# Ledger of designs, part 28: designed miniproteins, single chains, continued (2)

Each design is a single chain, and the fold is of that chain. pLDDT is the mean over its residues in the fold that is shown.

## One batch from the design tools (miniprotein)

Design m5001
Fold by ESMFold2-Fast:
Structure m5001 (fold): chain A 95 residues (1-95)
Amino acid sequence: STQDQQIQQEIDNIMDNMRDYGGTLDRDTFISRSQFYMSQMIYLGSQIGSDTTQQVVDRFTDIMRDSGIPQSVIDQIIDNAIDISRNTQSFINGL
């Protein structure tokens, strides 16, 4: 649908921004922002389906690893983001 295409474009834009931030922001700021962006992408992906949500998790993990973030921190961010995305729809309006 047109809505699914718009959601996919929003996810792609967030991923591109995260890539840039991983190379330009300090680590603590990058981690903090990554929690917010991950929660938005989980929420957006869930509106399309589980395959899209899994692709978001995989792509996010790759970006974070490329930025030198340890797997334990990545796992914590993903878990926190799932909790945040479940509890509030207001995150999508922050894009």
Scores: mean pLDDT 82

Design m5002
Fold by ESMFold2-Fast:
Structure m5002 (fold): chain A 73 residues (1-73)
Amino acid sequence: MVEFQSLINRTANRALEATRAGDGEGAKKAVEEFAKEMGIDGSEYAEKVKEAAEKGDELGVLKAVSELAGEAL
């Protein structure tokens, strides 16, 4: 089984690093890679993460990542 928790943690960490750098595209890419790994469409979550990251909203980024993780289950 793919280690789901490790993928979530890696995605959250990458998205948070991008958010702290003001890099909305980097945060979006992290979410897109997670969705690709899980075989799901993450486009709406990627947009939410990009907007939150551009605003420096770390909680918004984590919420979107958590919602995407729930979609993958």
Scores: mean pLDDT 79

Design m5003
Fold by ESMFold2-Fast:
Structure m5003 (fold): chain A 74 residues (1-74)
Amino acid sequence: MKEIVEEFLKRAEEIAGEDEELREIAREGARALLEKDAARLAGVKLRLVGLVLEGNEKAEEVLKLLLEAEKKIE
């Protein structure tokens, strides 16, 4: 579990680069996965979907990675 979340965060931060907001969202997502906080994880997903709808392609990649990590730790 921890290794899956660490790999997610590493890849998500690489995608986010200098986007501090997206990096912070990725860290919140990683924390939600580690703590099994379904409500917080849902909030992170909603924030990422909002950014995707605004045309943030990096947010789309981060959302995809988050969903893949969540599936692996079920």
Scores: mean pLDDT 84

Design m5004
Fold by ESMFold2-Fast:
Structure m5004 (fold): chain A 87 residues (1-87)
Amino acid sequence: PVRGTKESAKKALEQMKKAGKSTEEMLKLIEIYLTNEPSEAEKLILERVIEELKKKLPSADPETQKEIEEGIKELEKLLEEIEEEEE
């Protein structure tokens, strides 16, 4: 039983939306979700969102930078929880 795969994907997409990401970037993440195994798709989505948020960080205003940094920390915590449940 896989817990939270859909919830993790939903949170990742919500963070992308909050960071002002384009629809095209969000669609690419959805494509990854649909084409991979649930556990692998969840991890790939989180890693991809973190990478894209880090790329946006230098070009954002200071207020948006703080929001992106908090989003990255939340997503990295989710990745650690997934990795700890699976050896």
Scores: mean pLDDT 66

Design m5005
Fold by ESMFold2-Fast:
Structure m5005 (fold): chain A 97 residues (1-97)
Amino acid sequence: SEEEFRLRVDLGVLEIQLATDYVTLRSVVKSGKSKEEQIKVAEDALKNAQSILETARRLLDEAKRRGLEGVARDAENVISFAEETIKEIEKLLKELE
């Protein structure tokens, strides 16, 4: 359906954004950037991951209302990835204190 296609595209965009933020975070940790630069990148990534989590939850609710079980499962996967990413960023920020 057109609605299913739209939701899959929306979820795909969130997955790409979350993966990009994760790669950026890992790059900053490995590159030996200054503490100040690491904090800035981590704070930006945290804000983005939190926004992605809220959007993915909204898309999950829509998928469930429409009875789109496959899309709902994909949304739950994005939510799990966002929650794990948030935990990793929060751990890094605590280590940089």
Scores: mean pLDDT 87

Design m5006
Fold by ESMFold2-Fast:
Structure m5006 (fold): chain A 62 residues (1-62)
Amino acid sequence: EQLRADLEGVVRAAEEGNASKVVGHILRLIALGVSPEDVRALLRAAQAGDVEKVRELAEKIL
């Protein structure tokens, strides 16, 4: 499903250090109705390079 695909996309982009891909997936998550709180937490963790935290947050959102 699209939600899972974009959450997995954030994790992968964070692993790669690809800020452009992280932002692209975050914008799609916003369009899918993910809460501002969860989006903010994902973006913060991804920008910090905390891949483990990104995975935890993605699993929580699903």
Scores: mean pLDDT 81

Design m5007
Fold by ESMFold2-Fast:
Structure m5007 (fold): chain A 64 residues (1-64)
Amino acid sequence: MEEKLKEGEQHYKKGLEADKAGKYEEAFRHYSKAAQYYSTSDPEKAEEARLKAVQAIERIAASR
């Protein structure tokens, strides 16, 4: 559980960095991983990460 939380935090941070850099496909991957790791340890953070992943997909679609 604690290891899953740590992995989730790392992926969430990498997602934020990728999102900030405009790398939405990379951000989506990291947010999706974060949501998966958080799903068993922190449901609220899992929902936040899922929302971020959805936003990243929307930005990918909008930039096409």
Scores: mean pLDDT 80

Design m5008
Fold by ESMFold2-Fast:
Structure m5008 (fold): chain A 78 residues (1-78)
Amino acid sequence: GADAEIERLLKERGLPPLSEEQRKAVEATAYFLRAIATGDEEDVRKAAELFGWSEEEYERMLKEARETKAFIDELKKK
């Protein structure tokens, strides 16, 4: 999961361990960044659950993640 990957990355980079609250924030952020890269609804939903977002905020973030991915995909065409 994202928390395990984040902990591995922190250890690999020699960064100090995070508190439980910081770990949740980092995990939520990782899911949201993955959603931007993939456009995956499940990743946005996981971020929403960890951040405690409302259904309205979740739908708005899902739209923004998909629009951001489309923008990035267009940039890849140069």
Scores: mean pLDDT 73

Design m5009
Fold by ESMFold2-Fast:
Structure m5009 (fold): chain A 66 residues (1-66)
Amino acid sequence: SAEELGRAAARGLAAGEVDDTAAEALDLAGRADPAEAAAIAEGLATGRLSEEEAARRLAELIARAV
């Protein structure tokens, strides 16, 4: 599901470990809106976004791509 993919992507970005599932999720998010996907990743890296909030936003982008 988009929610599971969003959680996998956010967890991978937060941990600095992007596995195949997280990579697929990030590709889907980037297809929907590359600028928003980049902003979410930056928000996680700078602590502006929590992992939970990033997962939610990534899930919304992924849902648009599928």
Scores: mean pLDDT 83

Design m5010
Fold by ESMFold2-Fast:
Structure m5010 (fold): chain A 60 residues (1-60)
Amino acid sequence: MRELLEKAAEVFKQKGKTLPEDLQEELYKLVKGLPAEDVDEFMEALLNGDIEKALEILEK
């Protein structure tokens, strides 16, 4: 879950969904196991820097 912490801290430094390749790869690993709807919620949580919510979504 290290990448999640980094994402929460750096989450979308830029408004939008632009991520560095390293973080993009890790994000892909996390979200590929989630349904599309959960992916959307997960991304919103990251955008808000809400790491707790992001973890809950991954945990299901």
Scores: mean pLDDT 64

Design m5011
Fold by ESMFold2-Fast:
Structure m5011 (fold): chain A 56 residues (1-56)
Amino acid sequence: GLSEEQKKALAEFEAKKEGLIQELVDQGLPEAVARALVDREYEELLKDLEAGIIPK
């Protein structure tokens, strides 16, 4: 399970996710590709959170 700090980090990423996808789409990437790239960052965040690492 995730701690409160880890949940906040995840929620912050989710809040920024829409902006990141939008920026990638604005750079000329298809929505599906933009989502896949952001999903990779999300997976790395989840691995760090499971290891007890809280990103800055």
Scores: mean pLDDT 76

Design m5012
Fold by ESMFold2-Fast:
Structure m5012 (fold): chain A 65 residues (1-65)
Amino acid sequence: MLLTPAEALERLAELAARARELEGSDPEKAKQAMELLERAYQALLAGDRATAQEYIDEAERVLEE
């Protein structure tokens, strides 16, 4: 199911906070997640909710590993 724009922005903020917490212990993983979240944000600005959802899901997987 596609996120609404509001849900996507909230999820981006949550995952960005988690990536920042990880920066001290695993900077490579944190950087990878942040790059995915940046691409998700760019997709949202372009109106591509499906692409944004894919990048959000990928960032979440990176952070959960």
Scores: mean pLDDT 80

Design m5013
Fold by ESMFold2-Fast:
Structure m5013 (fold): chain A 148 residues (1-148)
Amino acid sequence: DGDLEALRERLAAGLDVNARDEFGRTLLHLEIGRGDLEGVKLLLEAGFDVNAVDPETGEPAILLKDEFGETPVHIAAKGGYLEGLKLLIEAGADVTAKDANGNTLVDAKDNNGRTPLHLAKLSGHEEVVELLLSLGADTTAKDNNGNT
């Protein structure tokens, strides 16, 4: 009856971990958004390749955007999910890979022009800010309102 037990059952049934829902969200978006590391760990153990190229978009899984233009890293930064973000990097997320707009993982922009660094700062998640800066996040990037 728990989401984690349901996730285990779906993975055992051969669930496509790279599939997107009607909102463009992958399982990685959903599990990061829960702030529960166990779901993220199960996806990685099931063979979720964060760098696997999506055949529909040509983008790596870690750079796939939901309906708001948010990647899993945006969601982790907004929620302050430091350990989830660390797990993605430990799983080998390519921080140098560029999205279709030429932005790296840490500089990818949502529908409001916001990077993960913008979302971490807006939400007051200082440890996530420090991690993103260590990964090369652009401190001069502006959102659609001209804010850094």
Scores: mean pLDDT 77

Design m5014
Fold by ESMFold2-Fast:
Structure m5014 (fold): chain A 96 residues (1-96)
Amino acid sequence: SKLKEFKEKAEEIVEELKKEAEKKADNDKKANAELLAEAWERFLEVAKELGLISEKAEEALKKLIEAIKNQAPQEELKKLQEEAAKYLEPLAEKLE
């Protein structure tokens, strides 16, 4: 099932993001940003391959990825993450 494959990959990416979000080393900010951006890029690629992402969700995720790469302020990242979540919510409903 495409939904099962996507769920498993999404859970892996979420766990990676959670671990990186808990890092507190200021000297690793750039490295952490690059890892977070890579995790979201991998999520987007999987979602696109499975045909499970809308164009609006893709654009929201691309904006979040660029902001992460550019080390945007945390407040900006939070807003972009919330916007992406709004477009991913319908997908989550179909998964469970």
Scores: mean pLDDT 67

Design m5015
Fold by ESMFold2-Fast:
Structure m5015 (fold): chain A 54 residues (1-54)
Amino acid sequence: MMSIEELKEELKELEKEYEEAVKNGDFRSASIYGFRRLALETEIELLEKRKRQA
């Protein structure tokens, strides 16, 4: 199980990849990275909720 901090670091890397794909006109990769970014954000939110539901 990944820590929230690890997921946040992964998200930052993914955001950089997304920006590069957009700049390069790589629409396919941009869509994939964009979706994965949203998925990671959702995972972080779920883990934070679990942490708060003591």
Scores: mean pLDDT 78

Design m5016
Fold by ESMFold2-Fast:
Structure m5016 (fold): chain A 117 residues (1-117)
Amino acid sequence: MLEVTESGGGSFAEGSTLTLTAKATGGPVTAFAWIQEQPGKGGRGVAGISGDGSKKSFAPEVADRFEISFDAAAQTATLTMRDLKPEDTAVYYALATSDTLPVQLAFGEGVEVTVTG
């Protein structure tokens, strides 16, 4: 069964850089996404990458500051957030998708990020 383990998070100063990682096990990955859940708001996709690394997508508000990479051999996705802002304060969930039958979706437990100015 597809599983995701996340690492990173904590408390960060405004203007600093943060890296989150997510590793998928238990099956092949066809895509990774990072979901941002800000206090009092629903979750939204902020970054995504295809399993071959060829296609990347970002929410418009973060596209200039966020970068995503994927190591297919390790099945590890890395989200880098630069020039952190207080509005980046959120729980971040990694989502791994496997389109191999049976189709599988796996979420990490969530990583808490607090940014103070």
Scores: mean pLDDT 85

Design m5017
Fold by ESMFold2-Fast:
Structure m5017 (fold): chain A 71 residues (1-71)
Amino acid sequence: MSEELKKEITFSVAILSLAATLTSLRSQNAPEEKIKAAEEGIDELVRMSEDPSVTIEEVEEFYREQMKRLE
């Protein structure tokens, strides 16, 4: 698998996973601050996907940090 394709898959998985988390937070009537944090995390991942200098490691680290903040 090419690094470019692996990076695209990493972004797609991160965005979909965070979107699923957002849906769960909304369903469980989570605090608005957590819902907002999840929405901001998705927006930042989309922004990062448009930046060719962003590495797979940076995406994975950002995703881990977002998931930890939402727990």
Scores: mean pLDDT 82

Design m5018
Fold by ESMFold2-Fast:
Structure m5018 (fold): chain A 86 residues (1-86)
Amino acid sequence: MKIVITVINGNVGAILAAMGTGVQIELQGGEMESKIDGNTLTLTVTNASEEGIQAALEMARGMEEGGAKVEIRQEGDTLYITITSP
């Protein structure tokens, strides 16, 4: 499965949490690509494990509890998580 995590207006903590999640999935046999463009961080992870998918969803939930707006969408074999910081 492929995961695309987009963090908009992320503070340092949000950026580090998203990056840490991506690195965790890469260490489990996935492949991670990161791009920072202005106020937006985009992480693309391919070959995510079930544990990696769960970690990404739990990270998004934690950010939502912290006041971020979180949108989750699945299209085919790709999970899109968009996080907009307050």
Scores: mean pLDDT 81

Design m5019
Fold by ESMFold2-Fast:
Structure m5019 (fold): chain A 57 residues (1-57)
Amino acid sequence: GFIDEELLRERMVNELGLTEEELKLREELIAKMKAGAPQEEIDALEKRLLEALKKSK
C-alpha cells in the first residue's frame, strides 16, 4: 500500500526477534496502530521495541 506502516512494523519485529518483553511491546504497538493512536505514541513504542532488541545484542 501507499502507507507501509504494517511492513515497517513487521520488519522491526523480525529484526528484533521476540522475547516476552518484546512480545508485549509488539502487541501494544499493534493495538495502538489499530486504534489510530497518534504517531508520537506509535513512534515511542517502536523506539522502545528497538531498544529492547539492542539489549539482546
Scores: mean pLDDT 68

Design m5020
Fold by ESMFold2-Fast:
Structure m5020 (fold): chain A 74 residues (1-74)
Amino acid sequence: SMREQMLQAGLAALDQMAQDLGLSDQQKQQIRDQFLQRFEQAAARSRSDEEFRAQYKQIMMQTANEMIKLKEQE
């Protein structure tokens, strides 16, 4: 439940940021797919909720940085 809520919150935040950056639907899909892959890996590997939250924060920061790079490389 908590992880599902974090997944939905993360997707919503990334969608908002992608829209604010003016990314295309194709770029948004690519970012979403990368985020989902990393989220699933973190969920499978994390041994505690605290560890998962720390990894989730890093995934969000990494994904945000990748969106900024996509905008700059257009």
Scores: mean pLDDT 83

Design m5021
Fold by ESMFold2-Fast:
Structure m5021 (fold): chain A 65 residues (1-65)
Amino acid sequence: SAEKAARGILKIGERLAESSPDEEYREKALELAREAARAMEAGDVDTATRKFREGVEAVREGQEK
């Protein structure tokens, strides 16, 4: 279900955010994961996918800087 998918997205996003040593990028990634989860619950898969990718990118940026 969309609700189960949303919970999965949030859990994965939280784990990825934890890997960021930079607090600012960690908070940014976590917020984007929450936005992705909310979009998935609403059935907006395109927005959920985009927000989750933005969160992954934030974690990568935190690791490179």
Scores: mean pLDDT 78

Design m5022
Fold by ESMFold2-Fast:
Structure m5022 (fold): chain A 65 residues (1-65)
Amino acid sequence: MSAREALGRVAVEAMRRILEAKTPEEKQAAFDEAVKRIRELAEKYGLPKEVVDRIIAGLQRALAA
């Protein structure tokens, strides 16, 4: 699995968790966990900050929905 593919999969799973969460606290916790996981993967594989920021922006959109 490529670093980009792994990062994308984590982002999709996080979006699902955020949308399925019933309370604002659960949504925020799911988002925070996903951001932490994404940053860990990006650091491990040396991914550009722009790629990480774009994925996080997508998750923020899900949080607002």
Scores: mean pLDDT 78

Design m5023
Fold by ESMFold2-Fast:
Structure m5023 (fold): chain A 64 residues (1-64)
Amino acid sequence: SELDAEATALFQEAVRLIEEGAPLEEAQALAKRGDELMDQLSRPSRETSAARWAALQALSAALA
């Protein structure tokens, strides 16, 4: 679905920002937007779920 693809792209972009050393606030905002889109989905794709997990791991590591 379009929401699945958009959520995946937002989580992937959040990971890229963290890897590039961008401000964590920007990555957190993208991950939050992805979560909001994912909440509108009754059945998120495996790709979206995996991308969300990768973003959460990257944010947790960066905040440690």
Scores: mean pLDDT 84

Design m5024
Fold by ESMFold2-Fast:
Order: C-alpha cells, then sequence, then structure tokens
Structure m5024 (fold): chain A 55 residues (1-55)
C-alpha cells in the first residue's frame, strides 16, 4: 500500500476505535478508506470515511 494511503488507513482505524467500534469494524473502515483513496484520492476518501463513522 502507498505510504499516504497506509497513513489514511491507520488514521481512520484509530478514529473508529476512539468512537467505540470494535477492532474488526475499525479495520473495515480503514480498508474502505484505502479503497476509496485509490479511486477518488486521499482528501475525498477521508471525508467519506469520516462521514460514515459519524453517521
Amino acid sequence: MEEEIEKLKEEIEKEALKLGYSKEKAERFGNSAAVLAKELGIEKAKALALKSLYS
């Protein structure tokens, strides 16, 4: 995984854990953000992942 995408994945997983999600769910959020980043770029992927976490 590209370094920028890896950092985004870790950031989203950390935020999900902070919000009380399980490790498994946090990993899924991180993986989804990584997939979105490859398609849409880091900025859009981060916004969508955070929106999903706070929905």
Scores: mean pLDDT 80

Design m5025
Fold by ESMFold2-Fast:
Structure m5025 (fold): chain A 107 residues (1-107)
Amino acid sequence: SRMEQDLEEIRELARETLERAKGKSIEEVTELIKKMIEEAKRKGLDEEEVRDAALSILGEVMAENNLVLSDEDRQRIAEAVEKNKDDPFKALIEVLDIVRDAYLRQS
């Protein structure tokens, strides 16, 4: 089905992005995820599935870098998601910027 084909393309795009993320800083990884979003937009892939895959990659990289988000950063993420409920890619980009800023403050 088209949904199965789109999910397979999203999985491959996520795999390639995660491979490129190896050994990179959180700042570099957020840029790689933004490139993943642009490729997904070009291919017309499902925005919610791409968001979920990108957030999974971000979570793994945050864990590998021992990045701990403050209560304030977590609140900013929740607010970004709430205000952008109808635009998953915009929500994701704002979350990436919050995580990048948190990383730069701790570095």
Scores: mean pLDDT 84

Design m5026
Fold by ESMFold2-Fast:
Structure m5026 (fold): chain A 93 residues (1-93)
Amino acid sequence: MQTAEATLEVKAEKDEDITITSVAVGDRAPIELEVRVESLDGKEVEYKTETRLVGENPQGRVVEAVATAKGDVKATMIARSPSPVAVGLRAEK
């Protein structure tokens, strides 16, 4: 099993919504995508995660997860696949 991980810290103003987009790109094998969002100050963080397959063709597979959270957070993305996989994280406020 191949594993790829990416981490991103985001600073936001109070009550500002942050959208974190996680993308995993791999071979034709299935990709398991996990996104964790933690508070930078140890406080409870509410977040929602939506995961979807956005592309599949003979060259490979693309899986995307979108998480929405509030406040200062740390997002960790973990992708697991039987084949090599690459990951990327992006945050928008």
Scores: mean pLDDT 72

Design m5027
Fold by ESMFold2-Fast:
Structure m5027 (fold): chain A 72 residues (1-72)
Amino acid sequence: MTPEEAMDENLRLAIEAARAGNYDVAVNMLEQARYSAISLGDTERVELVTKAIEAARAGDGEKAIEYAEKAL
């Protein structure tokens, strides 16, 4: 699995977890996606995923999904 494929998979899993209200799982998947984005040198996706993590930790599922979808 490439870092790009791993990032896309973890972002999709995070979106599904957030839609289910499972924010702890969403944060974990988003942190994995951010690690992949850092490895790729993708500063824009790192910033978007960081905002998604902050939203998920705040319990804002709508914003977490919005930022995660923008990172796809």
Scores: mean pLDDT 87

Design m5028
Fold by ESMFold2-Fast:
Structure m5028 (fold): chain A 97 residues (1-97)
Amino acid sequence: LTEEQWAEAVTALAMIQAYLAAEGHARRGDVEGLRDALKRIVEWVKENLPEEYVEKAVKEIADTARSAVERAHREGRTSPEVADGMLAAIDEVEKEA
């Protein structure tokens, strides 16, 4: 694998993890569980990617989680209050990364 192919694969796997975490925690109304899951995914990415790829990967993780939360809210699978809390938690994790 080239370094770029490795970065793409790691980022894709992190995005899948972020999607599953957002969907699962949205169903449970667990804002802090989502925050903790995303922090673990970000740390895993930092351990597995060269520094130069981390910023883009973190953005794609956050964007994937936001899309999942917004979709769950649109489909009535989570409350507005939980969705707002989750979107704030995603923003905080991205900012701290």
Scores: mean pLDDT 89

Design m5029
Fold by ESMFold2-Fast:
Structure m5029 (fold): chain A 60 residues (1-60)
Amino acid sequence: SEEELWREVDVALAEMAIAIAKRATGLSKEEQIAFLRNVGDKLKSEEARKLVEEAIKELE
């Protein structure tokens, strides 16, 4: 279904954003969290949003 396609795309986007945030040199923890929150707000999938929220919690 189209919903399943958007779920997979959103999850991939979340995983990429998390990898970028964790590997970014020169960004503060606060800047990494702000970036992830911004990405999470744009995701349509609840599963993908949860991945971003869990990554933020790990950084805090």
Scores: mean pLDDT 80

Design m5030
Fold by ESMFold2-Fast:
Structure m5030 (fold): chain A 58 residues (1-58)
Amino acid sequence: MMAPDDERGWRELEVAVYEIAGAVYLTIGDLEGAREAYERALALDPENEAARARLEEL
């Protein structure tokens, strides 16, 4: 088991969770929830182009 305290790996997983949440919010029409989820993903990974592009569409 590799469990270095690897914040990078955990952050990538957390970013994926917020991206999924954003997509779910968009599917149900909650634009505010989607924006918050993608902003959280982008806050964790500022270089995440997918999250940035989604925010630009909102």
Scores: mean pLDDT 75

Design m5031
Fold by ESMFold2-Fast:
Structure m5031 (fold): chain A 62 residues (1-62)
Amino acid sequence: SDVEKGRELLAQGRYEEAVEYFKKALEKDPNNKEALMTLAVALQLLGRYDEAVQYAKKAIEL
């Protein structure tokens, strides 16, 4: 799955590519809590804190 591929890329330190895969997962299911949380983590690791907070808030509202 796109989420699984994203997690593999996170483990490899390939954070920008991981973001792309988590966004693909959200295109298919906008309320995928795992994709929202892992996207927030990847964005935080990239220093993209404002975006990370937005996705994390959406995840906790689910």
Scores: mean pLDDT 88

Design m5032
Fold by ESMFold2-Fast:
Structure m5032 (fold): chain A 108 residues (1-108)
Amino acid sequence: GEEILRLLEEIVEAYKNGDYEKVAEALQRLADVLRERFGGDATPAEREMIELLEKAAEAFKQKKLDEVLGTVKIYDPKTGTFVDKEITAKDLLEFLENVVKAVREARA
């Protein structure tokens, strides 16, 4: 729990500072921690999450923030259906930033 939160905070702080090499390193470390934790009992969804983090780490290492990492189905309340949305390395970091903010506010 605490190790994962510390890694997430490190990723978000590095991203805000424009330190993309540190973002890449911390994303890879997060993927490694999750692989060790889930490895024997990892579901397909958990394996896809680890793969997404590794793809994001490589994208940040190459400074390709607009690189598409994958497609996610998101519910659109305007149409009442799920729509396919491509997610980039930047989109993933914005999501992680919101998660870290929510966790910090819940613990304050």
Scores: mean pLDDT 78

Design m5034
Fold by ESMFold2-Fast:
Structure m5034 (fold): chain A 92 residues (1-92)
Amino acid sequence: DEAKILAAFRAAGYSDEEIEELKRLAEEGKSALEVAEFFEKRGDEALARLARFYAKYLNKKASEILSLINDMLLGDLEKLNEETDKIEKILK
C-alpha cells in the first residue's frame, strides 16, 4: 500500500520533497537500485547499502524495498529479523 508506505516516511521526518520522490519511484515501478540512489543522495549509507543488496541479489523493485524500510521505520523488528535470518541462511 503506497499511501501507508509514504505515511511512515512522513512520520519518520522525511521532507515533502523527499516524499514526492519516493512516491514517484513507487508509482513508476522503479527498481530497488533507484531507491539506493535516493538514500545515497540523502546521505543514509546504511539504507542505501540495504537497497543495493536487494537490487543486486534479490532482484527487488522499489515498492518491495520501500515496504521493507517502512516496516523498519514503524519499528517492526520481528519482520526485519525474519528477513535478516533468510539472508544469512542464503549466504551461509
Scores: mean pLDDT 67

Design m5035
Fold by ESMFold2-Fast:
Structure m5035 (fold): chain A 71 residues (1-71)
Amino acid sequence: PPVAAPVEFPSEEAAREAAERVRERLKDQPGVLSVEVATSAAGVPVVVLTAETPEALRRAADVAKEVAEEL
């Protein structure tokens, strides 16, 4: 079954920019299903990554964390 995980960002603007950068970096990667901007239950802006496997999700999460460090 598909797996999903959120990656936190410092602002909604940063999360939207990060989602676009993550989508671009992952567009040629199989197994990544979606990259979506959301707000967590705690009010933190997040990018929610969905993938076909836990391995694909870890790869996507690593890219999203790298993008977060660049912002």
Scores: mean pLDDT 80

Design m5036
Fold by ESMFold2-Fast:
Structure m5036 (fold): chain A 58 residues (1-58)
Amino acid sequence: SALEKATEIAYEKLKETGKISNEELRELVYKEYGVELSDEEIEKALKLALYRLLKEAR
């Protein structure tokens, strides 16, 4: 799904740089998959990616 794709992009970017903005995530998803996600979906994807990363870092 588009949400899963966005979550994967956010997770990978967070591993590489330690940060990603909602706008940056939206642009990356659009550029790679040609899908437009709502602000709510972008925030959800970022939150899921952050939760995964934070749990793994402990």
Scores: mean pLDDT 80

